# Designed miniproteins, single chains, continued (2), part 33

Each design is a single chain, and the fold is of that chain. pLDDT is the mean over its residues in the fold that is shown.

## One batch from the design tools (miniprotein)

Design m5123
Fold by ESMFold2-Fast:
Structure m5123 (fold): chain A 90 residues (1-90)
Amino acid sequence: MKKELTERFEKKLAEAAKTGDPEVVKKTAKEETLKAIKELTEEGYSKEEAIKITGEAAAEAITKLVREGVMTVEQAQAAALGVREAIEEV
């Protein structure tokens, strides 16, 4: 599950990063975070567990994309902000 979520974040954030627009990256990160939390809670995870699993998966994806040069530091900051905003809404 966490591995599958990390791979999904990697794909979606890499696509967003290719646009060059940090706002697209932020929006994508927020949407994918909200979707993942909803899916995990529907599977029977608590909200706290869903937030933890999703946050860890997103952080791993962002770190890998920066390390591989797919995402800039500015785009990574936008992605992290999107994840944080999503968590604050649930």
Scores: mean pLDDT 88

Design m5124
Fold by ESMFold2-Fast:
Structure m5124 (fold): chain A 72 residues (1-72)
Amino acid sequence: SAADRLRALIDRAVAEGRLVVVSEERKPSTAKEDSLRAEPSETEPGTVVTYVYKDPETGEMYEETRLLAPAG
């Protein structure tokens, strides 16, 4: 599970202070219908969250987009 492993690596780097969360942007998935795979869902995908991380030592920035299920 590449997505899970990537998230774990990023989460660990943030926890260790190697990355800082600079931005968190939430948006409805309606604007992005051309996803990785066209697949029918029981309900709309919900909210897409884009995180931007910055390495304070190198100044490099990393962007990651995640799909969140509706709160419920």
Scores: mean pLDDT 66

Design m5125
Fold by ESMFold2-Fast:
Structure m5125 (fold): chain A 67 residues (1-67)
Amino acid sequence: MPDEAEIAEALARMAAAVGRLALSNPRVRASMSPEQIERLREAIRRALDPSASPEEKLAAAREINTL
């Protein structure tokens, strides 16, 4: 439903935005391996995937927070 899906999407977009800010920060990027950068980019894509369920988007948001 729009209410629950909209909340999940907003939380996933916020997590993705934080992840993108981390990737745009030269100091943060310098502390990450190429594999960590790739994993973060993949998690961001999954969080923003329009075909993903609200639960899957929230799971991706949690993964971004643990990277």
Scores: mean pLDDT 78

Design m5126
Fold by ESMFold2-Fast:
Structure m5126 (fold): chain A 79 residues (1-79)
Amino acid sequence: MRQEQLEQVRRIVEEAVREGASLVELARRLVENNLQLGAETREAFEEIVRRTLTEESLRELAELEKEWIERNRERRELA
């Protein structure tokens, strides 16, 4: 489901941020984990995976990474 996918994405992003991983490594982890999700997502992810490897999808991932890093940084500043 969409929510389950979002939770997986959050987990991967959170772990990547903790390790200081790059966007390209984040993208690889997302693709690998998403492929493991199963048949229903397989069709959708074949399309998303191809787009994820494109400039546009990388740009979207970069913005997602930026937003996550900013939120994590702001949380540290507030603490």
Scores: mean pLDDT 54

Design m5127
Fold by ESMFold2-Fast:
Structure m5127 (fold): chain A 120 residues (1-120)
Amino acid sequence: MKKELMEEVLRIIAEKFKELGEEEAAEALLEIIEAQRNNETLSEEEQKRLGEAILKGMEKLGKLSEEEQKEILEELKKKVKELIEKYVKEGKMTEEEGKEAFESITEGLEELLREARELG
């Protein structure tokens, strides 16, 4: 359950990178999701390649204006909230678990944008 929720959150982030024209970062996130789904250990070379693609996407995100970064964060938070509400409605998690997941994921998204800002 938590693993599937995190995979969907990473897909939301990948889609945003794609919308920003950072297709390599989006594809790298999708490859990581697939490897985790298959319980496959990525080679050191694959980890480096995927990490470098994500890093480039992060650098591009960090170069956006503070207003654009804020809009992206708001969009991501909205999509995550809708995803969690769906999981709660489907009985895949309790309302309390959903609230805790939203708070944790939201903190992670804020940290992601902070790190992107330091790279840009």
Scores: mean pLDDT 83

Design m5128
Fold by ESMFold2-Fast:
Structure m5128 (fold): chain A 88 residues (1-88)
Amino acid sequence: MKEFTISVVGRAPPERAEEIARELQKKVKSLPGVKSAIALARPDGRVVIGATVEAESFEEAEKIGREIVDKAQELGVEVLDYKVTEIP
């Protein structure tokens, strides 16, 4: 197994950003292959989520990353940046 870091940056309505970040952290932590996850919200509506995942390949890690993006979008996050990086 290889380890990957997945980062997603987005915007949510400021009044909902903290609620959305809490729900994203719970949902992402429950995904298969996710070892750890954290989501942070700012009062201006910016939402950042980071996850460490185990996968057999970059393609499998990207599949998990796409699921994280999908969950964020379902909760009303406008995704601005998405990145998957292999941990050496």
Scores: mean pLDDT 84

Design m5129
Fold by ESMFold2-Fast:
Structure m5129 (fold): chain A 100 residues (1-100)
Amino acid sequence: MSPFEKELEVAIEVLEEYLPEIEKVDPEAAKLVREAIKLLRETLEALRAGDVRRAFELALEAGKVMQEARKRLLAAGEEGKKLWDEIHKKITERVNEALK
């Protein structure tokens, strides 16, 4: 498995774990995160199929959706900001552990 595939798997797992908490803070942000998870899964499938161009296009779309989810969580105040920081930290820690 490539390092990029492992990073995508970890990101999907962490985002799915935090969906209930995101839904409590902002239901619309949770919808955006669900859309991003779908796009990240499609990115992973494209990479595994060797379709690098499609994977790149899907990853860019996922990134745009996640940026919109981030903006909504940050706008929700301190609770949303703390949740976003926790998610980012969790992804970073699990990716670093997986790549050791």
Scores: mean pLDDT 85

Design m5130
Fold by ESMFold2-Fast:
Structure m5130 (fold): chain A 74 residues (1-74)
Amino acid sequence: MELKEKLKEIKEKYKDDEDALISQSAKLLAEAGASDEEIKKLAKELGLDVDELLTATRMARAGIAEGEAARAAR
């Protein structure tokens, strides 16, 4: 799976920086259009925090889906 290979690259590159690891992984997952189920599976497989990665990816998705009429105040 190509997405998993890219996530492994990010994990190797940012292994000493957990915040950057989550941020970069979330951005990649959002850009790739990964589902919540795929994110949970990849997070478990790669040993990443599932909740943190999901939250970060949802934030990144919101930025990509900017045309959506939503009051994202909370």
Scores: mean pLDDT 72

Design m5131
Fold by ESMFold2-Fast:
Structure m5131 (fold): chain A 89 residues (1-89)
Amino acid sequence: MKLSLEELAELARESGMTLEEAIRRAAEAAVGMAKKLIEAGAEEVRFDLSGLDEETAQRITEEARRIAEEKGLPLEISLEGSTLVVRRK
């Protein structure tokens, strides 16, 4: 079954963090990894989010876009189906 926001919230609580903190950590990890790979010469980096439901995948994608924008990173972030796609601007 795909992981829902409610299930992610329970996992976050069991780990001593909030749902928002769990989403932020996942988004930060994705943005950080994509930045390093793109700086190393990758044209795009794709993350498979098919294990998450649509709402959870959207929340992580929106947070990743916010992090990239707030940090002034030259990255284009989109959700293509269940795949989080990070491209060089």
Scores: mean pLDDT 82

Design m5132
Fold by ESMFold2-Fast:
Order: sequence, then structure tokens, then C-alpha cells
Structure m5132 (fold): chain A 82 residues (1-82)
Amino acid sequence: MVSEEALELEVKVALLAMQANIAIKMGDKDALRALIPELEELKRRAEELLKNAETEQSRKAAEAAKETAEATLERIKAELAS
């Protein structure tokens, strides 16, 4: 089974990605800037969980969290650069 920690991380990253999408649609660059340090921390936690994952389900959840955090950060940085 997927670990509770990995599942919680995946859900939290998904919620921040949703907040980023809303901020992009609203043109709220201050909100986007505030999300960067939170996403960077969740990405770091996902990388740590991935290194320590003992099941394939936990590894997949950690990989998904990392990929979502990275994609969201890239999107935010692109919006802030435009």
C-alpha cells in the first residue's frame, strides 16, 4: 500500500498546484511568488521520500508529487518572467 506520508504529500502538492492555477487566472503575481518557497519545500520532501521509499506504490506517489511540484514551479516561473 502507498504510505500515508507519501499520499499526504501528493495531496498537498495537488492543492498548491490548484492554488497556482487560480492565481495565474487571476493575474495574482504576489500569490504566485508566495507559492514558490512552499513548492520548493514540498519538492525537497518528495525527493527525500523517493530516496527512502520501500514500496513501488510509495515510490510512484513520491515521483508524482515531485513531478507535479516541478511542473507547477516551472509554470509559475514562466508567468513571473512574462
Scores: mean pLDDT 83

Design m5133
Fold by ESMFold2-Fast:
Order: C-alpha cells, then structure tokens, then sequence
Structure m5133 (fold): chain A 107 residues (1-107)
C-alpha cells in the first residue's frame, strides 16, 4: 500500500499513535496536492493508513470517522485505508485505483 501511494505521488507527512477506548492505533499520513487545470483551485488529499490488525471493526470505524472529520476541518479530502491483512490490503488497493482514475481527470 505505502509503495503504491508513493508511486501515485503521495508523500509521507506524518506518523502518529492514536488511542481510542484504551486501544492504540499506528497511523501513517500521506498527502498530495492536486490542481484543477480548469479553475486553478488546489485540493489537498490526505490518506490515512491504519496499522492495527488486532482492533475490532467498531473501534476502527470510530477512528476512521474521527480522522475523516479532522481532515475536513483542515480543508483536506480525507481517505482512510485499513492495512493489516490481505483482504483489507486488496480493498485499499482498489480504492487507490479509483482515486488514481479521479486524479487523471484533473490533468
């Protein structure tokens, strides 16, 4: 996942540990700025990669909601990706492919 984000031009801008309901999550933050060639407007996209395969789905969903809210408050488009097992990795790769297609429309 991280290598594919770098290939898409995202840069690692931060790494943090977040605690929710006594559970610790390692989060890596990747960012890329996109410019609309028609309007000249810049959109910053923040991708959060969460590394905790032992967390339950409810705790992960709560974390994703908080990260999405924080990204919106900062004027960023938030995308959250779960990384821990092969199933989540495959889903994340498909979401990255969709993101790439959307970005190619802004050439």
Amino acid sequence: IEKKLEELGFKLVGEKEVELDGKKFKVKLYEKTFRDPQTGEETRVLVSVIENPEADDESLLKLLEELSKEAKERGLLGVAILAGDEEHKERALKELDKLKELLEKEK
Scores: mean pLDDT 63

Design m5134
Fold by ESMFold2-Fast:
Structure m5134 (fold): chain A 89 residues (1-89)
Amino acid sequence: SEFEKIYQKAKERLEEKVKELNEKYGPVIGVLIKDGTDEMAERVAEIKLKENPEAKAAVAVGIHSSDTEEQALEKVDKAYEKAAEKLKA
């Protein structure tokens, strides 16, 4: 499926971005919701952060079946930038 390929690329990019933040700032959680919204991912991230108080931030993104590859990767990059900004503050 085309969506499965886009989702897999988004997952790989998210894992790469989470690794970068973990190496620089310490524990960071990645959340990727398949066929979901960024709002859903952010809600899951809030729960995960409560379950893991050692975690400093979360990179949370939802990939919708209507997203293009470019849109999906841009969502990951924007979620990364938001998390990085919080960690720098």
Scores: mean pLDDT 85

Design m5135
Fold by ESMFold2-Fast:
Structure m5135 (fold): chain A 76 residues (1-76)
Amino acid sequence: SEGDKLVEEYTKKINELTEKAIEKFKDDPQLVELFKARKESYIKELKIMKDLGYSVEEIKKFADENIKLIEDFIKE
């Protein structure tokens, strides 16, 4: 339940950031496809971590690190 809520919250954040990245780089089809692929891979990884019994703290660290990478990329 707690892990499910955490995965849902991070999935929403990843979707929002990916939408912003796609809008910023809309004239670059390869980069747009990369952001879409990264979103799918990252959401899948979060679900796998939850299913394998990773702690809430470990899931948060993984999610926060990857979110920061997307945010830093958008800021450039």
Scores: mean pLDDT 82

Design m5136
Fold by ESMFold2-Fast:
Structure m5136 (fold): chain A 90 residues (1-90)
Amino acid sequence: DPPLADDLEAQAALLDALIRDLSAEYGENDPYVAAALYSLGVAYAALGRLEEAAEYLRRAVDGFTASLGADHPLTLAAQARLAEVEARLA
């Protein structure tokens, strides 16, 4: 929805700054960092910025896989969202 674009852009910028800080402190294998990456990917997908969405969702998948395992529900959810975004890019 176009009226949400400004709010989502502001949220994405805030999450990106938070991810840089948390990644420096905890590393990208931390599940909270992976959750923030997932949220950023979802926000970019909602904005139609599919290339950025795919990048952040891939990083979220990697982080959840490293911290929680490949078969964890959060890892599978991130993989499903990544697949949806990649299908829209094809």
Scores: mean pLDDT 79

Design m5137
Fold by ESMFold2-Fast:
Structure m5137 (fold): chain A 85 residues (1-85)
Amino acid sequence: MLRPLTPEQLEVVREGAREIFKLGDEAEPKLSPEQRQELANIVVAATLRIVGDALEAQSVEEVRKATDEAIEYVKKKIDELLAQE
């Protein structure tokens, strides 16, 4: 069964989700309508991954690592989308 998050772990997840949302918002005006749909899917998938990894994490440091990896993944995908235009 998934372990409940500590308040510190939950705040790291919330901060990571906010950063991913900001990256999406900043990229949206630069993308076509079709790319915006792909960006939305990337943002949702990355956010769900942070939540899943955080629920299995043994420490706040593991939650931070998972969050950082998800943010870098979103940045990479945004760069790939921008390179296609």
Scores: mean pLDDT 80

Design m5138
Fold by ESMFold2-Fast:
Structure m5138 (fold): chain A 100 residues (1-100)
Amino acid sequence: SEERKRLHETMEAFIARVLAAARTPLERAVAEALITGVLSPEVRALSPAELLAALEAVKAIAREEIDKLKSQPDISEEEKKALDDFMRMVDGQIQQVRNS
């Protein structure tokens, strides 16, 4: 459907912007792990403190990109939900690291 196509395009653009905005190779590796669900050797080697710092940095980038997308007048409720679901997933990972 046209709605499904727009959702896919919005999420692809969002993912690309988050990856492009990563400030360090470690932040980019953590962002890629969050997106793919696959832990690279670089991410696996991180201490809990390093992983938490990288997750918080990726969360800040994702929040800025989500705020920009949500400011668009044509953004759908399904697109907003998908963006919010991504942020909830990031918050869940941060919580797991903090509780480790």
Scores: mean pLDDT 85

Design m5139
Fold by ESMFold2-Fast:
Structure m5139 (fold): chain A 84 residues (1-84)
Amino acid sequence: MSAEEIGKLLAEAAKKNGGKLSKQQFIDVLKKLGVPEEKAEALANMFKNSDGYLSLRQASAAIGIATGVDWKEVLEEVEKLLKE
């Protein structure tokens, strides 16, 4: 999956929550990317803020770790889609 495709999934989820992802939304995105649920849960717990949400930067970084895609390219695609 490309950074553009990943960015689209993150942007769609973030639009529902005022520009951030809930832990569950982030796990659902990782599962759509083929990440096993146990690994998705672990990454969400590592990167979530104290309020239980992930910023787009945190979500992009975690996806970079899970998939090997450049997290900065993912973040740029998300920011581009959210400005449209």
Scores: mean pLDDT 81

Design m5140
Fold by ESMFold2-Fast:
Structure m5140 (fold): chain A 84 residues (1-84)
Amino acid sequence: MLDVDSVKKIVEELVKKGYISEEEKGDVLNIFTDSYQESLNLRLMGKPEEAEEIKKKGEEDFINYLIKKGVPKSLINELLKKYG
């Protein structure tokens, strides 16, 4: 299951491999972390179904961004298996 620490490790690996720049690292992390934080807030408000939907959207938006940046799907799957 993806969490903030897993996503940080994935982004750091992609920066090392040259797919993401150090300058855009924070913006890439925010694609996931903003949705993850909203998910936690929705759970505290007693809306667990909405929380799960927002979390899934954040995971999908993050993966789709990596695909758009030209990261191979095989590498995305490897990193998700290693850190997720």
Scores: mean pLDDT 83

Design m5141
Fold by ESMFold2-Fast:
Structure m5141 (fold): chain A 100 residues (1-100)
Amino acid sequence: SSAELEKLLEILEEVIEELEKIAKETKDPNLQSKINEIIKELRKVKEEIEKNKLSKEAIYQKMLGIFHKLLEAAEEFKDEKFLEKVKEIIKKTSERFQEV
């Protein structure tokens, strides 16, 4: 429904905004670059949703892929603070998706 799509778009924008804040606060330029690549991928997902190209199930699967990439980045860079922020984003986003 249009109301469910609007909520999904709001959730994606909230995740993008949180990741943009994390990227700005990140001191490691290589980790910052990786976060910005993930943000770019999320913005593409948002555009596909706005164009009605994705089912709700496809959106959830793409978000799981994004979460996996964030966790891989946290492991690669051994940044415990970034890992904690990623875990919080995953938890909050998963809870929000259950409301849709």
Scores: mean pLDDT 86

Design m5142
Fold by ESMFold2-Fast:
Order: C-alpha cells, then structure tokens, then sequence
Structure m5142 (fold): chain A 96 residues (1-96)
C-alpha cells in the first residue's frame, strides 16, 4: 500500500539520518531520494514514489539539526511542492 511504502521509507530515512554526520552528506542523500521520487512518478509507480517521498521526509525531519536555514527552506519547499503537485501522495502524508 502507499501508506505502508511511505511509512517504511520514512523509518529508513530517519535511521539513515542518524548515520550521516555532515550537511553535505545529508543534502546529497535527500537529493538522491528526490531524484528517485521523480523517476518513480515518471514511471507511474506510486508505491515506489511513496517510499522515496517518505525516505526524503525522514531524512529531512530527523536531520534538521544538521541543516543550515537556507538548506531547510530549499528542501522544505521542494518536499511541499511534490506533495501539492501529487495529491495521492499528499493524502498518504496526511494519514501517516
């Protein structure tokens, strides 16, 4: 399910954030997750998209103490845009 895929991604993203020590590593991990999200959406694979969105959100939320104000705003805006532009994913985020 989309909810299960998102939750799994989120939990794995949170766990990965704990292993990353620098802003550079964390930003790179989030950007990779967002690239996989775009790829999954282009392929019409909503379960894979939900997983990667969850992973990016988990990295972002758990890693916020390691991010600059500028990086937090930029990444937060990108994540919000994916949710707004993809209503099915937005509904999953609201439920989990």
Amino acid sequence: SLEEAFRRGYEEGVAEAATLTTEEELVAAIERALAQLEKALAAGNLEEAAYHLGYALGLFEAGQDKLSDESRLEIGEKLARFVVENPELGEVVKKV
Scores: mean pLDDT 86

Design m5143
Fold by ESMFold2-Fast:
Structure m5143 (fold): chain A 82 residues (1-82)
Amino acid sequence: MFPEDLSDEEVEEIIERAIKEGLLSEKGLKAIENSNRKERKFIADVLQGVRDLVEAVERAIRREEENREELAKEAEEREAAR
C-alpha cells in the first residue's frame, strides 16, 4: 500500500490506532502533531509496514505470557495442594 493510495480517513485511522496502541515515542507524537498532509500519509505508510512486525511480536509476547501464566498457575496450585 502506497501513501498516495490512502484516503485522509484511512491515514487518520492508522495514526489513531498506532497512538492508541502506544507504538509512538514522544518524538513521534510531536512529529504527528506538527505534520502536514504529505507527512501524515508518509507516517501512515511507515506505520502500516511496522504493524505486521508489531503484530508478530505481540503474538510472540502473548504466547510467552500465556505459557508463564499457565506455569505460574500450575506451581501455585501445587503449592496450595500441599
Scores: mean pLDDT 70

Design m5144
Fold by ESMFold2-Fast:
Structure m5144 (fold): chain A 112 residues (1-112)
Amino acid sequence: PDLEEVEKLLREASKVLTATAIRLVGHAFDARDDPEKLELLERARRLVLRAIRHLDQASQALKQGDIEAMQEHLERAIRDLEEARRLAREAGDDGTAELLEEAIEILRRARE
């Protein structure tokens, strides 16, 4: 896609991930009496926040015309989100896992 399309995809993924991180805060609070589930949801949230940082770095690389660095940051974000999706499913949070799948698809399109 053109650079404007890539920028739009990065913004859309960031919005989905920000909403997902907020959702995980609420679900972790609901799981406060279940230590195993709480740990899985907190780990998933930390990975989502790390992926958001990778997207910010990808956006900065794109603005500098560094397509290789942008792709490396996107690959790191996708990897973190794949692990977060696995942890959300282990916690029984299929809705969060679906949101993470949507974000992963958006980022895979941005990488092309």
Scores: mean pLDDT 88

Design m5145
Fold by ESMFold2-Fast:
Structure m5145 (fold): chain A 60 residues (1-60)
Amino acid sequence: SAAAHDELVALGQEAAALARRAGELGRQTAKEMERVMRTLPVAEAVRRIREILERARAEA
C-alpha cells in the first residue's frame, strides 16, 4: 500500500541517521534492513524493520 511504502521510506531515513551515530551497530542494522527489504513484502518489511530499529536504539 502507499501508506506502507511511505512508512518504509521514513524508516529508511531514520535508519541512516542511526547508522551515522552507531558505527558498527549501524552497519549491521543497515545490512539486516537491506535483506528484509529484498526478501519480504513491503507491509511485512515495515513491521520487521520497526523491530530491528527498536533493538538498535536500545543498544545505541
Scores: mean pLDDT 79

Design m5146
Fold by ESMFold2-Fast:
Structure m5146 (fold): chain A 99 residues (1-99)
Amino acid sequence: MDAEVRRLLEEWAARAIARAGGTPADRAAVAALRARLLAEARAVGMAPEELRELLEQAERESEAIAAILAAGRAKAEEAGLDSPELREREATLELLALL
């Protein structure tokens, strides 16, 4: 049971990192969020099937927001706004949209 919950969160984290662009900052943020979600799921005794349904629902709802943020970022890059600090800030917002 615990191994399955961990696997579902690892798979979700990999997808979240891929959508956010995969910087070291993105990986650190997703790892921290994954650890928190794992602790919370354990605290409430969440079944793996319940976690899967919740993650799938959250991803469906937030994916459109993440896509809009990614499109805005691409537009900013076309305009020559390619500061690494700005990219990291946008990536953090994209990760929040994946909740």
Scores: mean pLDDT 67

Design m5147
Fold by ESMFold2-Fast:
Structure m5147 (fold): chain A 90 residues (1-90)
Amino acid sequence: SEERVAAIVAKGKELELKAEDYALAAKVLEEQGLNQAAFAEKLTHLPADKVVAFFDFVQGVHKEQVKKLPFVEARAQLVADLKEAAAQLK
């Protein structure tokens, strides 16, 4: 939803993410799932504390969505939300 994308963009601005960071996060989530180590490997230009904070935020969004949607749909929706956040910042 528009509200989830807005929340993701707001958190990214707080942590100083670039558009490319959202695209990389979407790719990691799609290929590796909620894997903190894979997020850290791809978001190398961010300080480790900011990577952890962003991962924890994304994991929190996913946990709330799986209460409302089947797991596969919740994951696909979060990937789409991250891709939309990337598009809004480019």
Scores: mean pLDDT 83

Design m5148
Fold by ESMFold2-Fast:
Structure m5148 (fold): chain A 87 residues (1-87)
Amino acid sequence: SHMQEGIINLIDTLSAELAATSSNQALLAAVNAILDELKALVRAGKLTVEQVEAARDRMVALADAAGDAASRRRIRTALGLIEQELR
């Protein structure tokens, strides 16, 4: 659906922005694993707001543990836009 395509594009944009701006390969790998979980849920038609919020909290905790405030901000912004798409 158009909404599913929009959400996938938001996830892929976040992944690309984090790869361009963070040198922390362990953080990138962990965050991308969670983003891949979200993309699988989108493709299955099973993504809920609660799952987006849980994924956001997991990724924010990873960024906080890495001391990466810029990645934290990017994660929060992108996941907030995904929540808005789900309404």
Scores: mean pLDDT 89

Design m5149
Fold by ESMFold2-Fast:
Order: structure tokens, then C-alpha cells, then sequence
Structure m5149 (fold): chain A 94 residues (1-94)
């Protein structure tokens, strides 16, 4: 499975192929130990949600990660570790 497919399998609790605000909050808390405010999670969803349905699908997921990295002020040097935490979690829960 791709990274997106594996993460969606773990966090997409309703099986609709999309991640809701609550599922994304759980993902970020679990992977990064970060509890986002309602305003922060809505901001990154709005930046990534191209179809305006308030959820994140596979093609929007990478835009969401870029928005999250920007929000958390992840440096270019720390981007590798940022993505590696996500990869490690996804494959650990395979």
C-alpha cells in the first residue's frame, strides 16, 4: 500500500476514503504529539481542500502535510524527520 492508503486505513474510521477534521486531529496528535486548535486545523484543511467538502482525500493529503509543516514552522533541515515520523507510524501500523 502507498503511505496515503496505509494512513487512511488506520485513521479513516468511517471508510469513506476521506479524512475528517476529527480524524486529522487524531493523526497529528498520534504521529507528532501535537494538539492543534480548532482554528489551526481548519486553516490547514482550507488551504488543502480543493473540492470544498471540509475533508481531505488522497490527492489533497500532501498539500495538507505542506500546510502543517508551515504551521509548525518546520525548517528545511527538519523536513526529513517530519516526513519520517509519518512513514514510521504508517508502516508500524501496517
Amino acid sequence: MSLEEQLFKVFDKDGDGKLSEEELKELFKTVYGVELTEEQIKEIIEKSDEDGDGTIDFKEFYKLLEALAELLKVSKADLFDFYMKLFDYAYENQ
Scores: mean pLDDT 73

Design m5150
Fold by ESMFold2-Fast:
Structure m5150 (fold): chain A 101 residues (1-101)
Amino acid sequence: KAREHLEKAADLLEPFDPEGVEEARRHLEAGKLKEALVTLTSALLHEVLGLPRSLAREVLETYSDEQLIKVLEGLLELARFLGAPEELIEAIEHLLEALKL
């Protein structure tokens, strides 16, 4: 079920970051769920807030699941406040569901 949420987030993010999504999908095919989630979260931080993907990834790789939940919760609130595309908001929601399972 966590994998299903990551796949849905990837599908929603693909029009915005096809390269990041392709990298995340490679991690999913390898069974690397955390690496896929970190990759997708880094892409969403870039698309919503303009943060460099490489910097976001380096930081997020060191985070616990609880810390990743807090990052995604904050990103969700900011995305809604900034009026981000609905697809990006739904992608963040799917990543949160994957972590809460």
Scores: mean pLDDT 87

Design m5151
Fold by ESMFold2-Fast:
Structure m5151 (fold): chain A 79 residues (1-79)
Amino acid sequence: SIEEAIEALEEAAKNAEKGTDEDIKKALEAAAKAQELIASDPEVLEKLEKLAEERAAELEGLSPAEQARALAEMLREIK
C-alpha cells in the first residue's frame, strides 16, 4: 500500500542518517521494500514519476536521506 511505501521510505531515511554499516544495510533494505511496493502499483508509480520530474530541481543535491523523505511526502500527496 501507499502507507507501507511511505513508512519504508521514512525508515530508509532514518537509518541512512545514522551512518553505521548495520544502519546503512537497514536503510538499503527499507529503500528496496519501498521501491517494490511502489512498482507493484502502476497508478502510484505513474503519479510519483510525474511529481518527481516536476520537482527534479528540488531533488538535485539532496542527500539520500533527504530524497527518501521528499519521496515519502510526494506519496502522501498521491494518497
Scores: mean pLDDT 79

Design m5152
Fold by ESMFold2-Fast:
Structure m5152 (fold): chain A 83 residues (1-83)
Amino acid sequence: DITTYTAESLEGDGQEGDKINANGAPKYTFKDLETGELFDVTSQELKNIPGSEDGTSLPGKGAVVKITFDGGTLVSFEILKGG
């Protein structure tokens, strides 16, 4: 099933060191603006989206993004407002 979130990037909103997941991979933390729920996406998942591999299109802290998943797989993201 396709799920789309409108979310705010909270990168760096945790304590120093909260920027890696349980597997040691760098991550972004997002807050769903509709529900207020937090969710994590790895930097690698974001970079695997076509057109984002150079890292210059990654969301900064406070950026508002539209993120789409197909099941558990990130399939697209779009920056709606810069941080």
Scores: mean pLDDT 67

Design m5153
Fold by ESMFold2-Fast:
Order: C-alpha cells, then structure tokens, then sequence
Structure m5153 (fold): chain A 84 residues (1-84)
C-alpha cells in the first residue's frame, strides 16, 4: 500500500540520518513527501519539507544526528496521518 511504502522510506531515512548520511536521508524524505503531496495542502507540504531541510542542516553543522532523526520522525508521523 501507499502507507507501507511511505513507512519504509521514512524508516530508511531515519536509519541513514543516524549514520550521518544526511543527503541520502533527505532524498528519501522528499520521495515520501512526493508520494503524499496530493493529500496535503501546499503550505503544509512546503512547511514539512523546510522543517526536514533545517533539521538536516543543523545536524550537518553540529555533527549531532539527533535534530535530523527527531524531525524525520515527527514529519513522518504527519505524513502517515495524512494518508488516514
């Protein structure tokens, strides 16, 4: 199902972020966002994308993956709720 595909992408993105592979994690989150784009208002879509970009940038600059992991998880929960 679409929900299962989104869940798999988000789980893999979180794992990549934990490894410090932020560009790859961001690509998977963008893919998940594109899959649910039609179920979201445009302002919500843009807001979620910017939140993940900001968290990834914070993680890259600090060397701490925690901001990226936590924000991917939070955004992921919002994406999955949009599919209900």
Amino acid sequence: SLKEKVEELLKRAEELAREGRYEEALRLVKEALELVKEYLPVETYVGLLLRVIGAVLEAELSGDPTPAIEEIRAVGEELLKALE
Scores: mean pLDDT 87

Design m5154
Fold by ESMFold2-Fast:
Structure m5154 (fold): chain A 68 residues (1-68)
Amino acid sequence: SGLGKVPLTPEQRERIRRETREYLADLLAQIPERRKQGIHFTEHLAEVSADLYGVALELDLESGFLSV
């Protein structure tokens, strides 16, 4: 609802963007191993959450602000 925004420098945006991509890539890379262990609900939620989180954060970073 009512959210504050923190302005980010271009350097900070690039770091956060890179770290977010690394986080999402690592999260998604764990899915095949989890499936082999018989875990399927948690990896499905992880996929959906990663997609939504990545899109929302990327849009926020492109605006030059970070929502808090």
Scores: mean pLDDT 60

Design m5155
Fold by ESMFold2-Fast:
Structure m5155 (fold): chain A 70 residues (1-70)
Amino acid sequence: EVEEFLARLDEIARRAAAGDAAAQAELDRIRAALGEAQAELAKTVDEALPEEKEEELVRELVEAVERRLA
């Protein structure tokens, strides 16, 4: 699932780079959603003992998206 998601991001990023404004807006929306998910996980982690693996995966996804947008 994560790998499929990253492949989809790559395709959207390529379309955005080609000048597709709709694709660029979709990338921005995905990045915002990932940031929100990461913030929710951070709140849960602080108040409970969560699954460390999931936190690492979310962090890696956010970094991968930021790297593609940079």
Scores: mean pLDDT 67

